Designed miniproteins, single chains. Designs and how they scored, part 37

Each design is a single chain, and the fold is of that chain. pLDDT is the mean over its residues in the fold that is shown.

## One batch from the design tools (miniprotein)

Design m1277
Fold by ESMFold2-Fast:
Structure m1277 (fold): chain A 70 residues (1-70)
Amino acid sequence: AAAAREALERAREAIRAGDLEAAQRHLVLAYILASDNPAVQEAIKRAGRALGRGDLEAALEALDEALRAL
């Protein structure tokens, strides 16, 4: 739980800084760390899809959902 939260927080900071490469790496790590939590994994998938289409607002909203589901 704590490790997944840290990875999600780092992903959020990376998105806000415009470092989309770091954001994607942190999302992948968070997904692996949240393997026992399907709700968190689904929110991370939504964040990754939003990031892939350049929708930073939707990506941040999905990250907030993942953090709440932890």
Scores: mean pLDDT 85

Design m1278
Fold by ESMFold2-Fast:
Structure m1278 (fold): chain A 101 residues (1-101)
Amino acid sequence: MKKLEELIEAVKNKDIEKIGKILEEARENNDVIIESAARLVLEALRLGKPIEEIVEALEELKKLYEENPNDIEAWKKLLIKIAERLGLPKSLIELIEGLLS
């Protein structure tokens, strides 16, 4: 939870360096939940998606995690749905599927 809240705050502040650090720490700790969320955020920001839409997506993911913290399949399905809704590339969807498999 705390790392996802830190990610939301970093997005609101447009702090790309902090988002990158969160991604690297998640990757080093095999935290596939935070890694997948951080990768989605970085790609959405790179493609110029609105900050408000990215924050809304992260808040949806946070709510799902609070209700179903051990349901990796539910997390994966929501993250893919968000990536499609935001118009993110198929390569990111494939990467997320691989991380969460």
Scores: mean pLDDT 85

Design m1279
Fold by ESMFold2-Fast:
Structure m1279 (fold): chain A 95 residues (1-95)
Amino acid sequence: MELSGEEILEAMEKVAELAKREGKGYPVSLNLDKLDEEQLERVKKLVEEAKIALLGFHSSAKPEEVRKAAEEVHAEFLANPDKAHIKEVKAAAPA
């Protein structure tokens, strides 16, 4: 998804509104590099309130770790669709 941080936040607000309206959560993947700290905090609040399953990743994260986290968050969502799920894949930190 090639959106700005503000566009991502706006899209998440719409998804959260829809999830609350339908009484069910949705699986969502977001590139966290596009979000500042304040925007990320707002996204997390929307996820918790709307029972969304969120995979957050950074562009510098290893693809294998992102795939593994996506599989885990999807499995958790399928097992407990009435709960919010958040998985964050951190940027690779040395070198």
Scores: mean pLDDT 75

Design m1280
Fold by ESMFold2-Fast:
Structure m1280 (fold): chain A 87 residues (1-87)
Amino acid sequence: GTVSGGAGGGGAADGGELANMTNATGVSTGSNTTVTGTQDGKPATVVATGGTTGSGGGGVGGVGPTLTVSDGRVATGDSGAAARKGG
């Protein structure tokens, strides 16, 4: 699955397995994005805390957001190299 959020704001993820989440889009440093999908075939909600800005540059550089699944599992989003959607 993926995380979608507006620049500096909240958003929602694509449905699907949260353990296999690979991308986060439009999530800014310090922003929280609510992610909804499934975990082990059950509905789950994740709160994504905005990633960090590194020396990379270009919009959301550095580390992507940390995603915590409601079942206590953690996934990490893309660092922004493949960020596609905001707002």
Scores: mean pLDDT 41

Design m1281
Fold by ESMFold2-Fast:
Structure m1281 (fold): chain A 79 residues (1-79)
Amino acid sequence: DEIAEKIAELARKAAETGDPELAREAGKLLRKGLKEQAKTKSSVELSEEEFEELAKAIIEDIAEVLGLSEELKKAMLEG
């Protein structure tokens, strides 16, 4: 999935550079990807609240795996 690859690339670059803008863009793209997935394939039927919780869970997992700082994790959560 092109979107998933871009999210991973942005998050990894944020971890490498410490750039919160890259983390924020990764968060925005993640939320957009989740909403588009639900619309196009109905593979996950989520409310707005459930989308938010899923996005947070994924961001926390990415932060743990990539060793993101608290600042970068917050930037990604803001996206």
Scores: mean pLDDT 76

Design m1282
Fold by ESMFold2-Fast:
Structure m1282 (fold): chain A 98 residues (1-98)
Amino acid sequence: DKLKKRLAEELEELGKQAGKPELGKKLAELVLEDPEKAILELFELGLLEAAVRLAVAMGVVTPEFEELLEKAAKELNMEVEELRKRVEEARAAIEAEA
């Protein structure tokens, strides 16, 4: 939908600003072609707001989202509760801008 396309464009721009245009392009393509893998990759990169926004756009149900959170926390060597708190903060920020 329109939200996925907008997020893809934002990720390309973010990649350019971070000096990693190829990474931004890869993430944008994943958002459009394989959004579930894109969500996991965004979590592993610490792009929590983008990951939450994509999950909402895709209608990812709670059980699948929790599994992705646990996997990302292990990859980042973070406590799942800490990652969940950051995800909730990102979700609140998205809601405040809507």
Scores: mean pLDDT 70

Design m1283
Fold by ESMFold2-Fast:
Structure m1283 (fold): chain A 87 residues (1-87)
Amino acid sequence: SIEDFLRLVEETVAKLLSGKMTDEDLAAFEAAVAAFAATLSPEDAALLRQMRDLFREAYLNETDSRRLHDLLNEVLLLASRVARRLA
C-alpha cells in the first residue's frame, strides 16, 4: 500500500540520519521503489525514480550535514507528492 511505502521511506530517511544506514538497506529500498513503481503510471513511476535517485545521492555522495538534510527533505516531498496523486 502507499501507506506502507511512505512508512518505509520515513524509516529509511531516519536510519540514514541516525548513521545506521547500510548498503543492504539501500538495496532493499531501491528494490521496494522498483516494485512499487512497476504498479504505477509512467508519470508517477518517474517521480518515484527521481526520489530514489536523490536518496541514493544523499547516501553515497553527500558528506555535508546541511546538504544531506536538504536532499532528504526533497525525498520526503516527492514521496508525499506521489501519495497525494494516488489518494
Scores: mean pLDDT 85

Design m1284
Fold by ESMFold2-Fast:
Structure m1284 (fold): chain A 50 residues (1-50)
Amino acid sequence: SAADRIADLERRIRENMKVLRELAPGTSAAYKATVAQLARDQTELAKLKA
């Protein structure tokens, strides 16, 4: 359901924000990948909540 997808996205966004606090900004592939995933998830969440 849309509600389950929203909950999953919100959880993953929170988890990835925690990961970003632990990584050096802009210096690792992991940091760049996490930023990209966060941006995609935030965009999808915004569309689902519209």
Scores: mean pLDDT 81

Design m1285
Fold by ESMFold2-Fast:
Structure m1285 (fold): chain A 80 residues (1-80)
Amino acid sequence: MEERRKQIEADIEDALALIKEVTGRLGDINEVRKYIDELAKKYGLSEEEKQKLLDEAIRMITEDGKSVEEVKKWIEEKVK
C-alpha cells in the first residue's frame, strides 16, 4: 500500500534529518578545533590557552548558535 510506504519514507527522512543535524554540529566543532590547533602553532599558544579557546568555542556553537565563521573571527581577534 502506498500510504504505508509514505509513512516509512517519512520516518527514514526524520531520522536522516536528526543525523545530519548532529553530524553538522560535530563537524563544526572539529573544524574549529583544527583552526585553533593551526593558530596555536602559528602564534605559539600554550595547551591551556588552546583548551580555553576550544571550551568557549564549543559554548558559542552549542549554546549561542554561532556559525563557524563567527567563532573563527572571535578566535583570530583573541590571538592577534
Scores: mean pLDDT 75

Design m1286
Fold by ESMFold2-Fast:
Structure m1286 (fold): chain A 64 residues (1-64)
Amino acid sequence: SGMDEMKKIVEEGIERLRKAKTREEQVKVFLETANRLQELGDKYGIPSEEVAGLLQELGDRVAG
């Protein structure tokens, strides 16, 4: 489903962020992951509230 694919993108984004050595790299990966989630959310008709929840999870799991 679309939600399962979006969750995979979140997990991939988190792993990429943890491997990024600089703040610039971390910001780039975060923005690329966030943009991809928004694009797929729109494509699959996922409610904006659920997409926002995934973006929140991405931010929280990266920030601690």
Scores: mean pLDDT 81

Design m1287
Fold by ESMFold2-Fast:
Structure m1287 (fold): chain A 87 residues (1-87)
Amino acid sequence: MEEFEKKLKEAEEQIESLTKKGLASKSEAERKAAIAEIKKIPEDLKEWILKKSLEEHVGIPPSYLPKLKELEKKAEEAVAAIEKKAA
């Protein structure tokens, strides 16, 4: 799926943008909103991959799994950074 690399890059850019917004936020509500959005990004990408796999009747390439894990790790690190500031 050629679109996977594009979606992965978009997801990484969204996490970076939301992390900056969360860290710069002056309100706890805004930080919590950024955390919720960041947590949703890896889940949305997984759902998109599953939908594409079913629609195109192709398996998910094994090479996608490490990239998904790296995205999840990036999201977890971003959430942890914002949560430290929220405390």
Scores: mean pLDDT 78

Design m1288
Fold by ESMFold2-Fast:
Structure m1288 (fold): chain A 70 residues (1-70)
Amino acid sequence: SGGAARLAGLLLDLPEEVIEELAELLKDVPVSQENAVTNALIDAYRAAPPEERVAAILAKARELQKQYSP
């Protein structure tokens, strides 16, 4: 489910193309984990300097993809 990616992207006002990339990376995240994943994405984004925030959230999404993808 892309729910975590879309929620994080909308809350952080990300460009649509970034939201779509996050949703594809996180499509296999179970609904029960969407809240934890959303929080992890937001935390990674906010911890990075402004110029690196998009790269940081995508890196976190790739890390989480490895955890949840078959």
Scores: mean pLDDT 82

Design m1289
Fold by ESMFold2-Fast:
Structure m1289 (fold): chain A 90 residues (1-90)
Amino acid sequence: SEISERLARLSEETADKDLLEQLKAAARLLREIIERLRKEGAPREKIVVAEALLAALERRIREAEGDEAALREAQERLERLLKEIEELRA
């Protein structure tokens, strides 16, 4: 999907950064995607769920700063959020 392609490009652009910075960049990209879906008329109830999951992920990223194992858990949550956003488009 276009979303997966954008995330793949971001991963390449941030490959030289630490995991925390990579996760922050990915979270920012997903926020932009959610805002675009809202502007394109996606159902509000689906957008609210995606925004809540993103907010929880962003909080975990902040709490996990300096803990690489916790940051990898945040990375797995990011991957799950991506799948849910793609399902919300169906």
Scores: mean pLDDT 76

Design m1290
Fold by ESMFold2-Fast:
Structure m1290 (fold): chain A 92 residues (1-92)
Amino acid sequence: SMEEDIRALFEDGREQMAEYLAQGNRAMARAVARMTAGGIGAVAAAYKGKEYGEELERRVLAELDGLLDDDGDALAQEAKDKKAQELKELLE
């Protein structure tokens, strides 16, 4: 469904942004935000037309930019905690 496709893109994009923020790469995190919003807009446009896709792209980009500006440190910590858990599991 459109909702499932959009959710998958949003979740993947958020995870990639978190990974880059954990590396201190804010420029790449912002690039991922734009690419994710663009991809979601394209999917939405395919389902409901160009105008809907453009509006959703704008809203998603605002949401992801907000995550970067307001919650970037929390997002980076989430990615670091995930890597620490993966390393712990590998060593056991």
Scores: mean pLDDT 86

Design m1291
Fold by ESMFold2-Fast:
Structure m1291 (fold): chain A 87 residues (1-87)
Amino acid sequence: SMKKVFIIGVVATKDALEEAQRAAERAKESAEKLFGWEVITFVAVADTPEEARRLAEELRKLGESIAKYLEEKFGWKVFVDVDLIEA
């Protein structure tokens, strides 16, 4: 059977870290309830809005690379979503 995985990332400035953590927890609960897939969440923090935007772009690229790797090597179906929360 095909394993299905949802990778949900949240990138935030330091001032929005607690909000980002709560958003990631809610996203995980919603995705697990809605899809029944395995859900991996992460939160990354940056010192400035500019750094946070760059970090979000780089992590979206990395997430896509990880998804392709897992799909190619293990036959998993992987969906990636990375959100940005700016203070």
Scores: mean pLDDT 80

Design m1292
Fold by ESMFold2-Fast:
Structure m1292 (fold): chain A 84 residues (1-84)
Amino acid sequence: MQKTLTDDQIKKLAKDLIEKLKKTGNIADVEKIRFLIFDNSDDKKVLQFIKDELKELLKKADALSPTVKRLIQSIIKGIDKKIK
């Protein structure tokens, strides 16, 4: 699948979506991050950046529901598989 966004734009969008998810805790915001990663991103460096931001979210946003935390962890594992 071809990307129409630059790597910098994808990183910025991911960071903005993660910040929004930190405030909202909504499954819909997790899905937006998932679509950005799995449907639009295949660059290893971009995926590593997003993975790091998601790990920071899990550490700093303890108020997230267990369901949302599990979905984020699933995305991180998916990134690990895709990085290869």
Scores: mean pLDDT 76

Design m1293
Fold by ESMFold2-Fast:
Structure m1293 (fold): chain A 70 residues (1-70)
Amino acid sequence: LSEKEKELIEKIAKKMAKDDPSLSVEEAKERLERLVKEGIITEEDLEEMLKLPTGEEIDRYLARKVLERL
């Protein structure tokens, strides 16, 4: 992962964990890192997710990307 991808992932993970008390920042971060490494999401996808106002919308975005891969 690039330095920029790691920074984006950390910011998104914190935002997701803030809206979902059952999800830790570390767990969200691991999930995002796997999706980037598998090529399911790109750096541009991470930038788009950061623009989303809620963790729920981020989850919908991720679910859509995963389903497109299957």
Scores: mean pLDDT 80

Design m1294
Fold by ESMFold2-Fast:
Structure m1294 (fold): chain A 63 residues (1-63)
Amino acid sequence: MLTEEERQRLADRITDRLAEKYGLSPEERERVRAEVQRMLDEAKNYRDLTIKLAELNKKLREK
């Protein structure tokens, strides 16, 4: 569905939204950006990506 280029743009969009939603510091944003990129690279399909993103959202919400 998404091209590899669109996946990279999606990583940036997800990171920006998470940073805004949870009030992440610049340092936390950079860490989350790396984690989102890793998840996109590791995700086997859209469902797997959705599960990984839900786990990250839960982790950030618990802080």
Scores: mean pLDDT 75

Design m1295
Fold by ESMFold2-Fast:
Structure m1295 (fold): chain A 64 residues (1-64)
Amino acid sequence: GPVDGEAGLRAGLAGNGAGGVAGAHEGLKNKDPESARLGALGGLIGATRPGTRRLAEELLKKAE
């Protein structure tokens, strides 16, 4: 079905939270602290679920 601008923005924000967490995980795995920090911050800002936010905060601490 058609997707309006608001639905697209909401989907992007939800995806950004998950993408940020995934990026942080990859950064930590590759020992790239800059990518890990940026991913964790993106996950923290974009997180719409408490579990995702908690994960992003934990990853941010590990990226230090």
Scores: mean pLDDT 60

Design m1296
Fold by ESMFold2-Fast:
Structure m1296 (fold): chain A 68 residues (1-68)
Amino acid sequence: SIVDELLEELERLAAEVPGFRALLEEMRRATNEQSIVTAALGFADSLLTHRPDLAAAAERLRALAERA
């Protein structure tokens, strides 16, 4: 599913950004897909603003979230 692809992309980002691990675990506790999508869009926007080195990954995350 698109949610599984979102979570997999977030796992890759969590490996590169240590702080994302705690946030990813919180998102995994969300029981509805809309909460996961909303959080993923927020992460993508944060990455685009603060981590230009991860801009390509942030754009992929945004695109996946927008398709969900």
Scores: mean pLDDT 73

Design m1297
Fold by ESMFold2-Fast:
Structure m1297 (fold): chain A 91 residues (1-91)
Amino acid sequence: SEKEKKEKEEIIRAEIWDSFVHMIASIAALETSPGEKVEEKAREIYERLKAAKSPEELKKILKELGFDISEEQAQEMLEGFKILEEKGRFL
């Protein structure tokens, strides 16, 4: 049904945003950390981004990492994290 299709698309979009944030964290870690610390640093950066409480906070963290993201994109990323967290609780 159309409703089931929309729910699936919402989850897929959230997973795409999460994958993108993982990629950003990995790139930032590669540029700022010794090889043996890259994986650990990528996890730290990812958790910091995921813990952001507002689009402005997320955008600020991303700018510090060298990524200039719009307020709209930051909002979509935060909404994605919320969707994944909520779906995890209902599965």
Scores: mean pLDDT 80

Design m1298
Fold by ESMFold2-Fast:
Structure m1298 (fold): chain A 60 residues (1-60)
Amino acid sequence: REERIARALAEIEGVSEETAKVLAKLIASGRVSEDGAARAAAEISGQPYSTVLRRIREAL
């Protein structure tokens, strides 16, 4: 689960591998919601929230 989420996030332009791994750990541990992680990744990358959220959900 964590590895799949990290790969999906790292594929988003503007998200570093380090950031993707940190967010994946937070999602996998339940400390951050899918919505919260998608908003953070969208802000960091400049990508649309809906696109980022879809990629996270597909990786679950």
Scores: mean pLDDT 76

Design m1299
Fold by ESMFold2-Fast:
Structure m1299 (fold): chain A 69 residues (1-69)
Amino acid sequence: MEEAGKEAEEKAREIARESKGNLVETQRKIQEEVDELAKKYGLSPVERAALYQKAMEAAAKTIIEENKK
């Protein structure tokens, strides 16, 4: 979980920056990345949902910080 969480957060931040504020595209790409990480680390559905939430929080904070400038 910890390693998957770190990968998900870093990928979410990159996706948020690359998507240039397109929330729908950001959500889709994060969902795909989290699904792949869940398979890679053998996560349960509950763990996958927690990972998705963590990734979305990282992406949202990145979007807010970029838009504050």
Scores: mean pLDDT 77

Design m1300
Fold by ESMFold2-Fast:
Structure m1300 (fold): chain A 66 residues (1-66)
Amino acid sequence: MLTPEEKLALIQRAIEYAKNGDLEEAKRLLLTVATPEQRPRIEAAKNLDDLLGAAAPTIAQVLAEA
């Protein structure tokens, strides 16, 4: 299982990819830290706005763990 520090590092990397326009790589990294319940929403995201909305609970959870 990933540590809170490892999850946070992956989220920071995903945000960097998203800022650079690499939404597929950002999505792939977010899926590695997402809970099973959050995965379908992230997988269904089709653009940046959808991805940010879908990933918000995952990001909030990791920040609460750290």
Scores: mean pLDDT 77

Design m1301
Fold by ESMFold2-Fast:
Structure m1301 (fold): chain A 75 residues (1-75)
Amino acid sequence: MSKELGKKVAEMVEKGKSQEEIAKYISDKAKISFKTALRIVSAVFESGKEQNLDAEDIGKQIAVVINALKEGRPL
């Protein structure tokens, strides 16, 4: 579920995990490609840096993007 995904991503950010490790977790959990997960993680981290988001907000934003992809059905 999105809440669980966001919480786990926030935990990984707090622990200093790399974007690659976070993307791998998302890829496995959301059943999307690693490259797609990495692009999402990188985009949210860049946006988060500009908006001064904390780890919780970064995790929530990633979960929102992943849910939107699942609902919108990628080609």
Scores: mean pLDDT 77

Design m1302
Fold by ESMFold2-Fast:
Structure m1302 (fold): chain A 125 residues (1-125)
Amino acid sequence: SKIEKLKKEIRERAEELGIKLSDEEVETLAEEMYSRGFESVDEYLEHLRSWLESYGVKLDERELFAVAVALALVEKEAKEEGKIFSVEEIKEKLRETLERLGVKLPDSVIDKIAEAYYKSLLGRS
């Protein structure tokens, strides 16, 4: 299936980047990519890179992949709770996930990512 292909690509990319993901994190990112109509991990990461660069955020490959996982987890939690998280709640959730994945980003970068994501939520609600 398309989701199984995406899960395989996510696991392979995580191994290449030295990022340890749980099965739940792999599934969550795959479901996010699938729901948005992406055919591959590379297509999704290029889309995410372009979107973040439009907000002045430039990330390396490992940082970008970790942010993709973190954003997918925030999206899943928001859908499960039926809520729109505040910018501060998004920032905290991003920090927690990034720390667990072993990726350190400056607070100013996390702020920009959280604000960009919050604006995207307003456009969908």
Scores: mean pLDDT 87

Design m1303
Fold by ESMFold2-Fast:
Structure m1303 (fold): chain A 89 residues (1-89)
Amino acid sequence: SSAESAAFLARAAGKALGLKEEEIERLAEIAADPSKEKEAEELGKRFEEKWKNYDKLPEKEKEEIKKNKEEAEKEIKEEVKKREEEKKA
C-alpha cells in the first residue's frame, strides 16, 4: 500500500540521517498517516536544512550519515527487489 511504502521510505530516510530508533518509528507513523501531512512537511523541511548544511557538519557526524545513507540505500534496493519478485509471482 502507499502508506506502507511511505512508512518504509520514512524509516530509510531516518536511518540515513542517523535518527534514534524511537524517532525513526515516529517518522514512519507520521508518513503513513494522511491526517499528519503538515507534520510530515515540517519534518521534511528540517531534514532538508540538515542535508543543505552537510558539508559544515563535524567529520564524525558526516561519516555516520554516509554509513547510514549507504545502509538505507541497500535496504531500499532489497525491498524493491522483493516487491518486483512478488509482482512476478
Scores: mean pLDDT 69

Design m1304
Fold by ESMFold2-Fast:
Structure m1304 (fold): chain A 81 residues (1-81)
Amino acid sequence: DKVLLSQLKQKAERKADIKKRLEETRANAERLMQEGDESKAKQLLEDVEAEIKREEDSFNATDAALQRELDARRQQELELK
């Protein structure tokens, strides 16, 4: 199904974007540490890590919802037979 394929592609692209964002945040954190603001650097890194974990959980929940819709469609096809 195009819906499932599109969702998997979107999930992969979101993970790639999160990885790039983490690398950018790491560079920003290093700059903040050079400026002497280690507390802000630590907060940025922890916030991004927490966000990544939440988004991964969201991806898994979305996959489960799509699977449920596909199962419902398959059941409809069985009833029409």
Scores: mean pLDDT 73

Design m1305
Fold by ESMFold2-Fast:
Structure m1305 (fold): chain A 64 residues (1-64)
Amino acid sequence: SAEELIERGLRDADRLLAQGKPEAAVQVLSLYTKAAEAAKNGDTEKAESYRKQADELVRQADAE
């Protein structure tokens, strides 16, 4: 759901901020927000695309 996407984005962004990665945190939150907006508009394909982009960015940031 859109609410779950926002909650996940806030949680991942908070964790990245705690790790000293503010740029990654802002980008992740932006992507999850876009995913949530697409989900609210019924655009499941676009929501899934943004969610995958956010997940990949989190994975890359965690590897640094």
Scores: mean pLDDT 85

Design m1306
Fold by ESMFold2-Fast:
Structure m1306 (fold): chain A 80 residues (1-80)
Amino acid sequence: KEELIARLEALLEDPSLPEELKEAIKEAIDYIKNTKEIPKDILEMFEEGVRLAEEGKFEEALLLIETALGVGDIYEAVMG
């Protein structure tokens, strides 16, 4: 969790990152910081999205991070 947030924050310092991906990363950081129990599958999607972004695969990273955020919202609506 702490390592994942640090990696997301490091990505925001890259000026070559697309604006849409920067916004998705900001939302991911907020979600991770404010969610006490993140489902393992959602956490794994964020970790894979960060890995893809670190490799310069920005389109795939954006899709995974946005998907993880969407699934997280559904999980909270059903389980909260």
Scores: mean pLDDT 77

Design m1307
Fold by ESMFold2-Fast:
Structure m1307 (fold): chain A 101 residues (1-101)
Amino acid sequence: SAGAREALELARKLLEELEKAIEKAKEAIEKGADKETLAKALLDLGSALGLAAIAIAIARRIAEKEGDEEARAELDRLEAEFDRLAAEANELEDKLLGKLK
């Protein structure tokens, strides 16, 4: 279905943005960046995590509504990748919050 395909492409793009936010957060921590840079990394990380979660949830609802089994199988893979990235993002959020005093 066209709707499920477009929603999947958006979910993939937002998951890629989450991965980029994770890398930027890691770099900021490793380099001992200033408080403003660390705060921005934290906000960017939280925003990317939230948008990826919403996009995957919407794509899942569309795929289920349209009975698109191929899209559902691809979503199972994206959800597994999201869970991995979300765990990493949560660990980085704790580290960033610890440095903002």
Scores: mean pLDDT 88

Design m1308
Fold by ESMFold2-Fast:
Structure m1308 (fold): chain A 97 residues (1-97)
Amino acid sequence: SSVSQQQTQSAQQDYDNNRQQSDQNIGTVQQMANTGTNDQAVQVANDQARVNDDRMQQNTQRANQSTSPDTRQQYQMGAAHMGTSRSRLQWMARQLQ
């Protein structure tokens, strides 16, 4: 239905936006580490890991509330990506301490 299509499109847009921001933040942490600003890199990594954890939880809740399989799958993919990105940022922060 058009409603399910709009919900799936909204979920896909949220996924793309969150993925792009997450990739940029990982890149920023890596650049800070490469230039020796490790304290700033740790702070950014920890702050963004918290943001990604919140987004993972939000995507999980939206997936559980979705009656459309396609919309549910999009939010599940978003949650998985945010969880992976969170873990990577936490790992990077530990390496720089």
Scores: mean pLDDT 85

Design m1309
Fold by ESMFold2-Fast:
Formats: structure tokens, C-alpha cells, sequence
Structure m1309 (fold): chain A 93 residues (1-93)
């Protein structure tokens, strides 16, 4: 991996974090697709994983006072799911 590729990965993670802080669901999904492509996965699968995680988190938040997301079903087999779940925990803490 080149230094440029590492910088691109760091930029992607930072953009995803900013999108979560701004509650820009569409931006988070788009960046997850780019992350999937960078990791050699299908962008469509990355976007689907991000949508499922965000929908679960959104439903819990919509139940006033509930910010807990339950994602044991989304096995952290996918690095995108692991990264996004970690960012959501950090930002929504």
C-alpha cells in the first residue's frame, strides 16, 4: 500500500465521521461505497451495509431517548460494518 492510498483511506474515514456528525445519511452511504471499492469489495454491498446500520440506529433514535443500536445481527465480517459501527459509537456517545 502506497502512502497516497493510506492518505485516501484516512480522508474517507474523516469524511464519513463528518457526515455522521452532520447526520447526512446519504453522504455516509456514498462514502461507505467508496470505502468498499477501495477495499476490493462491491460498492453496492458497502452501500447496503451502511443503509442497514443507519436504519437500525435511526429507528432507535426515533424512539425518543433511545440511541442504542443493536447490530449483533450484522456480523463484523465486513470491514465497512466494523468501521461504521465504531464511528457511530464514537460520535453518538
Amino acid sequence: MTPEQVEELEELIERMREAIENKDEERVIEEAGRLAELLGLDPEEGERIARNILENAKEEVNELGKVTFVSPELKPNNPIAAILAALLREVKE
Scores: mean pLDDT 66

Design m1310
Fold by ESMFold2-Fast:
Structure m1310 (fold): chain A 83 residues (1-83)
Amino acid sequence: MEERAKEAIEKAVEADKKGDLETAKEYLDRAADYALQAALQGDLEGVRAVIEALKEAIPELSEEMAEYAERLAKGLEAFLQSV
């Protein structure tokens, strides 16, 4: 799960650098989806790894995509706090 999420985040950064914000959002959403799949399997460590990977990518993203990634990370953190 974490490896696929990190790959999706790398693809989001690449798309963002090309100005393809739609594709960048799709890849960030896929990374968050992998975290939710890990949570459904009881893999809370996998969820934490995806949150950390999203936060590590923020400095490399445009302002719009960094804000989007931050919102996804906060959503996943709130989910972890509720389980």
Scores: mean pLDDT 83

Design m1311
Fold by ESMFold2-Fast:
Formats: C-alpha cells, sequence, structure tokens
Structure m1311 (fold): chain A 65 residues (1-65)
C-alpha cells in the first residue's frame, strides 16, 4: 500500500539523513507526494523513487567530503 511505502521511505531517510530539520522537510515532501498521487500508485512510486535517489546521492556526497 501507499502507507507502507511511505513508512519504508521515511525509515530509509532516517538512516541516511542526520539533520533533524532536513529529515522533517523530506518526510513532509513524501507525505505531499502520497496525498497528490493517492489514486495513481505507478506515478506515486516514480516520484518517491526519484526523491529517494536524490537523497541517496546527497548522502554519498556528504560521506565523500
Amino acid sequence: SIEELVKAAKEELKRIISDETELQALEKIIGDIAERHASNLEIFKYNLEELLEQARQLARKKAAG
């Protein structure tokens, strides 16, 4: 379900984002994506994966210095 995908995404962000303010902002964006695309699971998954990939890239850049 969309709710389970949202929970999984938030847990991944908590593992890779150390700043509380940035984490809260990203979690809000995930919630907004879920609300906007509640009727279209494919579009929801696409937008969610794009956000997660961007967050993963930023986390890798921070780790590299």
Scores: mean pLDDT 78

